Designed miniproteins, single chains, continued (5). Designs and how they scored, part 35

Each design is a single chain, and the fold is of that chain. pLDDT is the mean over its residues in the fold that is shown.

## One batch from the design tools (miniprotein)

Design m17268
Fold by ESMFold2-Fast:
Structure m17268 (fold): chain A 57 residues (1-57)
Amino acid sequence: SSSLTSSLTTLTSQMTTAQNRAIDAGRAGDTDALNTYMSTVSSLSSQIDSLNSQLSS
């Protein structure tokens, strides 16, 4: 559905943002921020996988 596709696009965009922020935090030596953004990436990745499974079914 268009709703699931829109959600996938939004989550993918958020994951890219979180990945970029994790890279920036890593370069700055901010381990707390790095760990937070990496956790966010993992959470978003799981949500994207779930939606892709629903779209492929």
Scores: mean pLDDT 85

Design m17269
Fold by ESMFold2-Fast:
Structure m17269 (fold): chain A 71 residues (1-71)
Amino acid sequence: DREKKLEELREFHERIARELARIAGLPEEEIRDAMRGKNVDEILARLTPEQLERIEAWARRLEEELRRRLA
């Protein structure tokens, strides 16, 4: 059911914002803006190498999950 899949993706997207904010150590609102393409370069410039590594590992896992769900 496509509608159920869209609901799951919406809930997943909301959880993504929270988790990314925790990993990056930034306010959730700032992450939501970055997810819309705002201030991405400025946010990336403020992150430590350790935070970037954690975000990259998390993003790889996320991409794999999305690929499986969309297949």
Scores: mean pLDDT 73

Design m17270
Fold by ESMFold2-Fast:
Structure m17270 (fold): chain A 73 residues (1-73)
Amino acid sequence: MERIERIKEIASEPMKKVNEENLKLLEEAEEKAAKLDDLEEQRKIVIRATAEALRNIGDVIDEALEKVRKEEE
């Protein structure tokens, strides 16, 4: 099995979960931003939530990589 295919296979289910959590995270950030009267502060909230969402995706990929690395041992 190709290494990339195995990473995708391992990441598939965790990625579905992280997508659901990230949607909630972005929705909460949008709701918080909507209550503010400062465009720059609204932008900061959205950017922070987006950065956290990307970090969550990165964690799923890193865990899949670590599992593949252990399988190759």
Scores: mean pLDDT 81

Design m17271
Fold by ESMFold2-Fast:
Structure m17271 (fold): chain A 88 residues (1-88)
Amino acid sequence: DLEEKIKEYQELAEKGDAEAYIKLGQLYASLKKYEEALEYFKKAAEKGSAEAYAYLAGLYNILGDLDKSVEYLNKAIELLKAKGINPF
């Protein structure tokens, strides 16, 4: 159930789980709610998720903002290299 998943991930995110913000961003993006998806991926990135930068790059590409897409992709690559691909 989508509503139950959103509630579960919101509770995990409130406890500081960066991956829960990624899951929320993915769910909102699947609903084409790109503004909400961007906010959740930004929150995950603030908590140190390199993967969140890759999702931000993907969303900005979908929205046609290629400059931001490239900027966030470069941030994702740099952080993943620094952390050995799994930054979690």
Scores: mean pLDDT 82

Design m17272
Fold by ESMFold2-Fast:
Structure m17272 (fold): chain A 72 residues (1-72)
Amino acid sequence: SEFEEQVEKAKELLEKQEEAAKNGDEETGRKIQEEAKKLPAEARRKAQALYAIEKLKESNPEAAKEAEEALK
């Protein structure tokens, strides 16, 4: 669906934004933010939640599982 495609795109942008932030690349970070703003807010929020859960799985799999269930 279009919404799923927008969520995937938003997740890709979050990954790129994290890389830019780690490198101190403010110019790339701004461009990524501009691209993200073109996506629906709902897709961005879901992507942020999913991305946070993926990160949480690395340090706390139990909490990540609870967060996944909360999104259903």
Scores: mean pLDDT 80

Design m17273
Fold by ESMFold2-Fast:
Structure m17273 (fold): chain A 65 residues (1-65)
Amino acid sequence: MEKEERLKILEEDEELLKKLLSEEDFAKVKPLLEEAREYIEKGDFEKALEVLAKAQEILAEILKE
């Protein structure tokens, strides 16, 4: 159930970000969250984590303002 657990965490994170961010700011990270989901579905968890790290960097820039 590793893939199902990772997808659930990603889904919960997406819901949280939708509540906390504006639509414009969420649109900046959404493509990376979708890319991470695709890697998780393929079983490539290392690349999923790399993409999520990029999303975190973008979130850090958004949260500076």
Scores: mean pLDDT 78

Design m17274
Fold by ESMFold2-Fast:
Structure m17274 (fold): chain A 92 residues (1-92)
Amino acid sequence: SSNIQQQLQQLKERAQQSGFQLSLQLNGTTLSGTIKHENPLQLIGVALGLIGLSIDGYDVKLEINGDELKFTIKAENEDALLEAIRKLGQIL
């Protein structure tokens, strides 16, 4: 959806303001991303927030390797995906 792509671009811009380097890919309602930060504690904070999304019922995978966190969020539909993007923005 064009609206989802606009929200993802805004999320990337907000992340950059917080010192994160964020790359995102969307396939249907599955959002995959790679996030980097110079401070590893910031990546741990993001990982905890993503675990919170898993508790909220999203299908979340994550992997931390050095200065990089890779994640995948699977949402049931576009509305659930938009809510996940909003929550991710609050985590960053």
Scores: mean pLDDT 84

Design m17275
Fold by ESMFold2-Fast:
Structure m17275 (fold): chain A 77 residues (1-77)
Amino acid sequence: TREAIEKAMEYLKQGKPEEAVKILEEIENKTAATYYLLGLAYEKLGKYEEAVEAYEKALQLEPDNLVIRHKLARAKA
């Protein structure tokens, strides 16, 4: 899954959030990092409700992760 996460990050840097979502959704055992990247991809697509849901799932797995908390707060507007 590390290779899939790295590839998804590269797609996000290239402005291809749709391709990042496809790769991340195929990951069977999603970690906080997987959900966090899904949230970033959904934000780039303007899908803020889906981004919030993804960040909430990431935060459920890592409740003390300040980066995820900050992103969730911003996505909620």
Scores: mean pLDDT 81

Design m17276
Fold by ESMFold2-Fast:
Structure m17276 (fold): chain A 69 residues (1-69)
Amino acid sequence: GGAAAGAAAGRAGGEAGARAAGGDSVLITKMEQEGYVAGYALGASGASAAEARAFGYHAGKDWGLEGRK
């Protein structure tokens, strides 16, 4: 259990990370989707929502910092 919670946390993390890096709405949406997929997998494996959120956040921030605003 927790795949849906992990997906939601990963999505929120991706959004927050992309925003922190100065990403536009397109990049934010992309990182939300990527965070959702990663968070779903983590939650399905029993990882915490905090771990899923952190994964999404770092992915979104790293992608944004690659010079994509």
Scores: mean pLDDT 78

Design m17277
Fold by ESMFold2-Fast:
Structure m17277 (fold): chain A 149 residues (1-149)
Amino acid sequence: DPGEWVKKVLPEDTNGMVAVLMFLVARAAALAREVGLTEEEIELAEELAEKYDFSTTEQRREAAEILREKGYDRERISAILAIATALASIRKYTSPDTAKELIEKVKELVKLASKGADEEEVFKVLEEIAELLLKEEEIAKEYMKELNK
C-alpha cells in the first residue's frame, strides 16, 4: 500500500502537496516492484513525462495508447504511466534544480523496486526523496516571505 509507505517517511503534519507528490512516487515504486520494469520501460516513462504533464484525462489516454501500440500489457502500462505521472508532477511543482535531483532519485527508486531490492534499500531512497521535498517546501516558504517584503 503506497499510503503506508508515505506514512513511514513523512511527518503526519506534512503539507498536502508534498504528501501528494510522495504518494505518486510511492505508488510508482510499488507498481514497478510488482511488474519488474526494464531500463527501457523506465526511460520510456521519462520520455512521456517530458511530453505530458498528465493534468488531463486526454493526456493520460494518449500516453496509454502510445504504450498499447508498442505492445505493452495493462499492468505494464499502469506502472509506466505511474512513473511518468510522478516525474511530470515533480517537474511541474518543484523548482528546476530540485526537480532534476528528485527525478534522478525517483529513477533510482523505481530501478531498485523493479529489480526486487530489499525493502530497507527501497525505503532509504524514499526517505531521501521525502527529505528533498520537505527541504523544497521550506525554501518555497522562505522565498514567498521575501517576495511579500
Scores: mean pLDDT 83

Design m17278
Fold by ESMFold2-Fast:
Structure m17278 (fold): chain A 65 residues (1-65)
Amino acid sequence: APQAAEDAALQAAGDRGEKAMKSLVTARNAPSDEAKREVLKKELGLSDEQAERVIATLKEFEASG
């Protein structure tokens, strides 16, 4: 059994989840869409296109809640 791979995957999933959630909250609270894009690019290493898609998804999620 690849115990090292399983442990690394679990730890990486936890780290990514926490970092992603904190970065998304920070981005959501940014004062403009441009600032949100910059936060996502800086914190998560996303491209402009990826950051824009995340922002669109967050807006849709807020509209549905």
Scores: mean pLDDT 70

Design m17279
Fold by ESMFold2-Fast:
Structure m17279 (fold): chain A 68 residues (1-68)
Amino acid sequence: TTYTVPGFTKEEIEEAKARAARQWLERFGLTLEEVTDEVIRELAKALGVDESTVRDWIEALRRVEEKR
């Protein structure tokens, strides 16, 4: 049996980021299409995280949604 460390594969990390970004958008009543640089800045302030983190995770969500 192959052992995989959860959250350490590229795919698992991307899915975790996408899941978190989706929860942020749902919490604030936003759609992925409404995400602008200003929205990213406001989410970063509201969540207490870096703008770069929010942007990276939103981009992961976009990649996941594009594959569906």
Scores: mean pLDDT 74

Design m17280
Fold by ESMFold2-Fast:
Structure m17280 (fold): chain A 74 residues (1-74)
Amino acid sequence: SNEKARELIKEAKKAIEEGDLERAKELYEEAIRVATDRDLRVEALLGLADVYRKMGDEEAAARALAEAEAARRA
C-alpha cells in the first residue's frame, strides 16, 4: 500500500542517517515493490540511487536514476 511505502521510505531515511546502507537499500526496494503511487515510486527509486552512490555502486545508481526518470514520465 502507499501508506506502507511512505513508512518504508521514512525508515530508509533513518537507516541512512544511522549509516546502515544495507538496511536502507532493503527498505527502499520494499517501498518500490508496494508503492502504486507514481510520486512515491519515484521518491523510493531516487532514494535507492542515493544509497547505491553511498555504497560506491555507480552502475546500480545510474540504473535506479533511469528507472525514476521513466516512472516520472509515465
Scores: mean pLDDT 87

Design m17281
Fold by ESMFold2-Fast:
Structure m17281 (fold): chain A 72 residues (1-72)
Amino acid sequence: SMGKEEAEKVARLIQEGKEEEALKLIEELIRKEQKENPELNLSEEEQKELAKKILEDLKKQVEALKAAGIEV
């Protein structure tokens, strides 16, 4: 799972417009989780799709917080 520190780092990259770097970080975190929890049995393709979904969800959260006047 993504901890607070990792989530803040990804959110900061998204705010800086570094979406590719944010995606790579999410992919690395998912790869690590898969290695530590083999029962997840995620293929490389499934890992990439999950990372894209997480990125899109975090982008929506960052935009919502920005609209509310909250700095992430």
Scores: mean pLDDT 77

Design m17282
Fold by ESMFold2-Fast:
Structure m17282 (fold): chain A 69 residues (1-69)
Amino acid sequence: SMEEKRKKAIEEVNKLFEEARKSTDPREQAELLKKAAEVLSKVPEFKGIGDRLKELADRYLEGIKRLEE
């Protein structure tokens, strides 16, 4: 059902956020947030949030790359 799909997406996103919170590597954090965004984007009601999260994670990762130059 649609409700089961939403619950699974929320559980997976929470797991990815927990892993990101525990990581000390900013690049790994950005990649985990991008995975969370992808999970959210698969649920129509969460697509907007997923798209925003991906944009922020991509900007964060680009910022890290620029600082490492």
Scores: mean pLDDT 83

Design m17283
Fold by ESMFold2-Fast:
Structure m17283 (fold): chain A 65 residues (1-65)
Amino acid sequence: SAEELVAAGKEAYEAGNYEEAKKHYEQAIALDPDDADALRNLGKVYAKLGNFEEALAYFEKAAAL
């Protein structure tokens, strides 16, 4: 489920596994495109990976919901 993918993404992020967190959040968003929590967390992952333009885009999308 989308909520299980978000939980897995948060676990990976807290462990410092940013690429794994990204994969889980992208899968969650594929199931629920309007999940503000998943969008915001994907933004945090992009920021950790140094992709600040993508991070900003996801934060803005989450804020618009």
Scores: mean pLDDT 86

Design m17284
Fold by ESMFold2-Fast:
Structure m17284 (fold): chain A 55 residues (1-55)
Amino acid sequence: SAEDQIAAIQAQTDEQIARWTATAKRQGVPQEQIDRGVQAIRDEQKGLVAEVQAQ
């Protein structure tokens, strides 16, 4: 269902943000760059959710 697809996208997005943040902090990436990466991941999630809702 669309609801199940959206839930899966949200779960995957949370995991991706957690992995990106952990890796970037370990590598000494500046906080502003980490935040930009998180925003890019969230923007991708919004697009995927919108595509599911448009079906």
Scores: mean pLDDT 86

Design m17285
Fold by ESMFold2-Fast:
Structure m17285 (fold): chain A 102 residues (1-102)
Amino acid sequence: DAEARARALVDALMEKYRIRLTPEQRERAVRLLARAPPEVAPVILLLLSTGEFEMAELVAELAVLLKRNGRWDPAALARLRRLAAEGDLEGLRRLIEEERRA
């Protein structure tokens, strides 16, 4: 079950990195990570913990599309981390539209 695996991952990473999420933030993380590659989980949890919900959703969506298109690799993860750190919502939206057209 993808959702059960996502819940276990979220709980494990919250403990490992001592990230505090509200119940609502935790449920949002589970929903995003049921679809996204597990490697993006630390980025998503950090964004949700700081209230950057739109950024977390865009990061998850881009990761899903990159994996679907066979472009999910360490370089793609590094790019997502950079865009999230920069708060580049427009850059993320542009890349999502590019991947949707692929």
Scores: mean pLDDT 87

Design m17286
Fold by ESMFold2-Fast:
Structure m17286 (fold): chain A 70 residues (1-70)
Amino acid sequence: GLREAAEELRRRGNEEAQRLAEEALEHLDKGDVATAARLLDEAIRASEGLSPAEKARLRRMVLEDASAAA
């Protein structure tokens, strides 16, 4: 889900992606799922080191949790 995507980006992302992932986790802890999802999308876009398949997996994880919360 969103938390799993954030933790992956925090471990494997560049410095910008790590910062965005940490901010997304703070928003998740506050219950702001929409802001967290947006920050994670930005982190995925910033992560040049991730393969297209890894980016697609992370995007799916973000979208699945956003859909379940609606």
Scores: mean pLDDT 78

Design m17287
Fold by ESMFold2-Fast:
Structure m17287 (fold): chain A 58 residues (1-58)
Amino acid sequence: GNIVVSLDDAMKIPKIKELVEKLSDKPFTKEELTSELNKLYPDKDITLSDTTIVLTDK
């Protein structure tokens, strides 16, 4: 199923919060964040926007 989460709500998810904290040591790109999210959710296609994260089942 598709999961659609606002960026603010995504930061309440422990795994995503830890990922963002790991990346916050330097400026990061959408591509870097997408790559790291794909490692956490390898069975899902990930789409990022300025306001939302969309996780779609493969």
Scores: mean pLDDT 69

Design m17288
Fold by ESMFold2-Fast:
Structure m17288 (fold): chain A 71 residues (1-71)
Amino acid sequence: SREKINKLITEGIRLAETDPEEAIKKFREAIKLAKKEGDEESLSTIQLALAVLRSLGINKDEVQKLLDEIS
């Protein structure tokens, strides 16, 4: 559901600085679920969140891999 995807995105953002590895896992789950459900809006939201994290230098390599998966 979109609510589950939004919860995963929110948890990923919250964990980004304190537990970057767990944050990446949350974003991977969100991408997988959004793709399964054809939720283009959630994919766009994830892409924007990941772009911000990359700009801040948080988990740069893993964030770039997730961005490549969305595109």
Scores: mean pLDDT 83

Design m17289
Fold by ESMFold2-Fast:
Structure m17289 (fold): chain A 62 residues (1-62)
Amino acid sequence: MTLEERAEAARAAGERAEAAGDLETAVRHYDKAGILYTLLGRDDEAAEAAARSRRLAAQLGR
């Protein structure tokens, strides 16, 4: 699996976990996606993943 495929898989896993209400799992996957997109130079995708992770972490209580 390429780094790009891993980033896309992490984003998709985060989206599925969020839809299922598993916010802790969603945060972990979005954090991973954000790091991988940053390494790929995909700034918009990295920023989106980081924003989603931060928003869900706030809902979990801080």
Scores: mean pLDDT 85

Design m17290
Fold by ESMFold2-Fast:
Structure m17290 (fold): chain A 68 residues (1-68)
Amino acid sequence: SEVQKIRDALTTAGVPQEKIDAFIKEVQEIRKDYYTKPGMRGGDLLSELKRVAEKFGLSDETLKKALF
């Protein structure tokens, strides 16, 4: 499960469970917008995911392990 992969990566990084739940929700909303809104480019998806990672205080390495 992609959700479980995110949970495992963020738990390993020491992120509190309530922040993990909030992060997963925001990532799912960004992905939904990317796949449902016409005109979104791949660079827009990556930029939005990085913005959310910064909002939650996540490193690029943690983001990579969670989403890639």
Scores: mean pLDDT 77

Design m17291
Fold by ESMFold2-Fast:
Structure m17291 (fold): chain A 58 residues (1-58)
Amino acid sequence: SKIKEIQELMEKIVKLFREALKAPESERPALQKEIDELTRKVIELSKELPEEKEPVAA
């Protein structure tokens, strides 16, 4: 299920976000890059979901 994949990606993003807040500034760009990559994947998967269950961009 794409919904389950999105949920797992969101959980990873939240975990990375919390680590980024506690991490030294030198590590934050790398963590932010991972968050951005996961976020793009979530958006891409969301575009493939039917509008009746999840809002899809365009």
Scores: mean pLDDT 76

Design m17292
Fold by ESMFold2-Fast:
Structure m17292 (fold): chain A 65 residues (1-65)
Amino acid sequence: GPAAEDAGRGAAAGAAGGGARGALSSHMQNWKTGGGDIEGGRAAGLGAAAGGAESAYVFAQKGAE
């Protein structure tokens, strides 16, 4: 229903913001290390996904109340 759509949109926005931030931080850390390997980008994406998922879960839980 509409409430579920609202919760989904909020969770997606929170995940996108958290993910982007996480990815940026990981990317800068990899860049600072003197890295540039392809695997570094994959690790950054994975870290961003984990952080985004956690944020989205909390937001969805609160929205469902």
Scores: mean pLDDT 60

Design m17293
Fold by ESMFold2-Fast:
Structure m17293 (fold): chain A 92 residues (1-92)
Amino acid sequence: GEEHVRKAEEALEAGDFETAIEHAREALKSEDPEIQLKAIDILTEVARRGDEEAIRRAIEVLKEALKSEDKEVVLKAIAALITAIGELENLR
């Protein structure tokens, strides 16, 4: 979990949105809600800074977070999805 969050943050800092999304997706598989929440924050930043392809990929991964058993994770994923969809609309 934590290693994937770190690698996703490093990729995000480098502007490598594809690598950031893949590591965030792996971090979402963690049973630790704190790790899942950090992964959602990374996907939200990808949506704010990425191109159309990166935003669409982030949306698909955020949809997986809706299946979490943790209410805070699900609510944060909903907020992140709203942000990502809004950013996608702003590109048109």
Scores: mean pLDDT 86

Design m17295
Fold by ESMFold2-Fast:
Structure m17295 (fold): chain A 84 residues (1-84)
Amino acid sequence: SLTERARELMERLRELGIEAVRALIAGDEERYAELQRELERLLEELERVYREAVEAGDKEAVEAIEEGLREAQAAVKAEYERLA
């Protein structure tokens, strides 16, 4: 389902975001650049899923993306505050 696909992508976004913060704080510029490229590709796929969900009127998938983005942002912020 679009909702399952959205949740899978959002969990991956959260994990990559946390890893990117860790690389940034550690000063690992090479790893940070690699993770930024992965995040960019993942965001492109997420944008496609979001458009597909909106066009289909799939409210559950849209809500899963919006909730997942809030959760990912909170987790990334928490990790940054923990390490900085």
Scores: mean pLDDT 86

Design m17296
Fold by ESMFold2-Fast:
Structure m17296 (fold): chain A 55 residues (1-55)
Amino acid sequence: SALEEEFEKLEKQIFMEKLEELVAQNNGAQPSKEEADELAKESREEAERILKEKL
């Protein structure tokens, strides 16, 4: 439960940071669906990696 909550929080934080960076690099343009899907995948993988390192 606590681990799952930390994962969800971490994934969301990483996703928002990556999204803001991508939007800034594109002068405020919205990312494509493909770009958003890749960001979501990368954020999930990064969160999983970080949590595994904490265990």
Scores: mean pLDDT 79

Design m17297
Fold by ESMFold2-Fast:
Structure m17297 (fold): chain A 56 residues (1-56)
Amino acid sequence: SEEEIRERADAIAERLGLSPEGKDIVYRLLKLSREHPNEITPEQQELLERLEAEVG
């Protein structure tokens, strides 16, 4: 859900000390990955996977 995506973006941003702009980027990448997986680039997906791994 959109709430789950926001919650995950918040957790990543908190763990990594991201700015509000950084958190918004993470949120948009998560949403893109989950709703439009064919539109996410390999580089964006790799970045997202690394960010998610930092949180556990």
Scores: mean pLDDT 81

Design m17298
Fold by ESMFold2-Fast:
Structure m17298 (fold): chain A 72 residues (1-72)
Amino acid sequence: HMSEEEFEAEVDFALAQMLLALMKKYGVDKETAERALELIDRAAERGVIDPETAEQYKAEIEKLLEENEKKK
């Protein structure tokens, strides 16, 4: 049986993936990127994803943020 904390961490990861997909499709705003990074970090802290996976997602989010900042 999954604990509430484990379930919440899995939900956090699913939300982060959804936000990343939205950022790729519709463009990125800083607030959305920061929320996605926070969700990835929480999922990694609770062991839902491995550190390698977390680094990969964080790098992708940060790259999208950098591309958006360049368009200023």
Scores: mean pLDDT 77

Design m17299
Fold by ESMFold2-Fast:
Structure m17299 (fold): chain A 103 residues (1-103)
Amino acid sequence: ALAAVTDSLLAGGRALLDEVEALYKAGKATAEQLAAARAALEALRTAAERLKAGDESAAAELARAVGDLVRAHHAAQGSEIADEAGRLAEKTALARLQAALAA
């Protein structure tokens, strides 16, 4: 269960970065927004590997990275709710990871 949730979150994160990269190539996202999305995906990948290796403390770091990536994706689209969307995504990811750890 935990590995499946972690892999799902990592796959979702990669898809969000692909969208930010496409927006950047189209001239619709800034270099700073692209850099933020890339940094968030690297943090997500690092936390996912630690969590898969048995470091349960990485769950909160993974959830934060998901939130940062959702925030960057929303900001790249000019969204006024980027911070709110990021906070909600972090909370939702953490709940999914905690449920998987408890199973």
Scores: mean pLDDT 88

Design m17300
Fold by ESMFold2-Fast:
Structure m17300 (fold): chain A 60 residues (1-60)
Amino acid sequence: EEIAEEIAKKFGVSLEQAKEAVELALTKSVGEAAIEFAEKFGISLEEALKLILEARKLIE
């Protein structure tokens, strides 16, 4: 979806990673989504938080 494409472009991540961030942002709290995303993709919690917050902002 359009939201995943915007996130992929903005953060320089793959479309698959961006889609996962959107799904986590829709189904979990920001903190839980960021922790799961960081663990799954091996990125810092700070970077994961930025991705999840942007995903939620674009969904809202």
Scores: mean pLDDT 79

Design m17301
Fold by ESMFold2-Fast:
Structure m17301 (fold): chain A 64 residues (1-64)
Amino acid sequence: EEEKKKKEILEEIRRNSIPVVKEVRGVSEEEAKEYVDALVEKMKEESLETLEKALEEVKKLKKE
Protein backbone atom coordinates (compact mmCIF):
# COMPACT_ATOMS: atom_id res chain seq x y z
CA GLU A 1 0.00 0.00 0.00
CA GLU A 2 1.17 3.58 -0.75
CA GLU A 3 1.00 4.51 2.95
CA LYS A 4 3.52 1.78 3.85
CA LYS A 5 5.97 3.02 1.21
CA LYS A 6 5.58 6.63 2.35
CA LYS A 7 6.19 5.58 5.98
CA GLU A 8 9.39 3.73 5.00
CA ILE A 9 10.69 6.68 2.96
CA LEU A 10 9.87 9.15 5.76
CA GLU A 11 11.82 6.95 8.22
CA GLU A 12 14.77 6.88 5.79
CA ILE A 13 14.61 10.67 5.38
CA ARG A 14 14.51 11.05 9.18
CA ARG A 15 17.54 8.77 9.74
CA ASN A 16 19.60 10.48 7.01
CA SER A 17 18.54 14.04 7.96
CA ILE A 18 19.37 13.82 11.69
CA PRO A 19 23.20 13.85 11.18
CA VAL A 20 22.90 16.69 8.64
CA VAL A 21 20.69 18.83 10.91
CA LYS A 22 22.98 18.14 13.88
CA GLU A 23 26.00 19.33 11.86
CA VAL A 24 24.31 22.37 10.23
CA ARG A 25 22.44 23.62 13.32
CA GLY A 26 25.14 22.64 15.85
CA VAL A 27 22.56 21.02 18.14
CA SER A 28 22.40 17.80 20.16
CA GLU A 29 21.15 14.56 18.61
CA GLU A 30 17.89 14.86 20.61
CA GLU A 31 17.29 18.41 19.33
CA ALA A 32 18.12 17.35 15.76
CA LYS A 33 15.60 14.47 16.05
CA GLU A 34 12.89 16.88 17.28
CA TYR A 35 13.55 19.27 14.39
CA VAL A 36 13.55 16.46 11.81
CA ASP A 37 10.32 15.01 13.28
CA ALA A 38 8.63 18.39 12.68
CA LEU A 39 9.87 18.42 9.06
CA VAL A 40 8.66 14.84 8.52
CA GLU A 41 5.18 15.83 9.77
CA LYS A 42 5.03 18.52 7.06
CA MET A 43 6.28 16.04 4.43
CA LYS A 44 3.50 13.48 5.18
CA GLU A 45 1.26 15.34 2.67
CA GLU A 46 3.82 15.13 -0.17
CA SER A 47 3.57 12.62 -3.03
CA LEU A 48 5.59 9.40 -2.92
CA GLU A 49 7.63 10.62 -5.92
CA THR A 50 8.51 13.88 -4.11
CA LEU A 51 9.56 11.96 -0.99
CA GLU A 52 11.81 9.64 -3.05
CA LYS A 53 13.50 12.68 -4.60
CA ALA A 54 13.94 14.30 -1.16
CA LEU A 55 15.56 11.11 0.18
CA GLU A 56 18.11 11.08 -2.68
CA GLU A 57 19.01 14.73 -1.98
CA VAL A 58 19.47 14.07 1.76
CA LYS A 59 21.65 11.00 1.08
CA LYS A 60 23.83 13.11 -1.22
CA LEU A 61 24.26 15.79 1.48
CA LYS A 62 25.09 13.14 4.11
CA LYS A 63 27.86 11.60 1.93
CA GLU A 64 29.51 14.98 1.32
Scores: mean pLDDT 77

Design m17302
Fold by ESMFold2-Fast:
Structure m17302 (fold): chain A 59 residues (1-59)
Amino acid sequence: MEEKKKLLEEAEEEGLKILIETFKEQIKQGKVSIEQVVEALKKAGKSDEEIEKVVEALK
């Protein structure tokens, strides 16, 4: 892959990891559901593929 595409992809993945960690903690505490996380990601403009990765990580 090209360096430019790789850098952008890595930055997006890093942001997604932060969101996953935040939502995972909130789900463990019973503050939010997976359904609410999916809705929040859709509103944030995340793709269906990215939402699926987050949901998988939260299981």
Scores: mean pLDDT 73

Design m17303
Fold by ESMFold2-Fast:
Structure m17303 (fold): chain A 92 residues (1-92)
Amino acid sequence: SSEATELLVKLLREMHAMGATVEVSIEGDRLVITIGGLDDKGKELLRKTAEALRKAGADVKLTIEGDTAVLEVGGLSPSGMTAVALDAIGLK
């Protein structure tokens, strides 16, 4: 959905503003976002965003380990996944 795409774009921009590193890949029908350099504030933002994405109808798996996280999102359109990936490239 467009709501899920907007939530993800906002997350990427917030993570970049916090000094975290963000890598995005498209793996089949899922978007995989790898985030590094996370503090407790970044981890809390990730948990809240994962809940918001689930409420928006996305299929979400969040794994947090140390200062890194992997956010996997299904249920996005191909154009939505492309928009998130392009936004991530623009942050480098």
Scores: mean pLDDT 85

Design m17304
Fold by ESMFold2-Fast:
Structure m17304 (fold): chain A 69 residues (1-69)
Amino acid sequence: SSAARSEALHAALAEAGELVRRGEAALKQGDIETARELYERAAALLREAGLDSLAEEVRQHMEELIAAA
């Protein structure tokens, strides 16, 4: 149903957002490996929810942050 899809998308966005925040914190501490794992997990959750464009944006943001470090 439309409502169930909306709830699934909201849950995916919230979880992915939390993983991105944790990844950024790991990167600030110099833990690139943990940051990469967390960002990849976030992108995977977004892809499962059908948000492929947003998943690619998350992956690109990760590469930019790592390149700047």
Scores: mean pLDDT 82

Design m17305
Fold by ESMFold2-Fast:
Structure m17305 (fold): chain A 96 residues (1-96)
Amino acid sequence: EYLEIAEELEEAAKKSTDKTEKLRNLALAGKFYFKSGDYEKAIKAYEEALKIAEELGNLDAQAKIKELLAEAYKKLGDTEKAKEYEEKAKEAREKI
């Protein structure tokens, strides 16, 4: 169920021409991949969402996605990447 919803959201994001909608669909796809236990796909979706948030200059979205990336990397046992994204999220929050 969660994996199927995530795949549909990722496809909707690929077909979207609106960057804000694409960002929302990718971030939501990542959350459903995370709920399904597919942390690698969650990370990929979050990284694509982060790129769009950076293009839009949306600092709140950037901070939130970096926090989600840190959590996903923790689930994979990648403690170095998790710490890196926790620090980047904190820095992004300080710019808001």
Scores: mean pLDDT 86

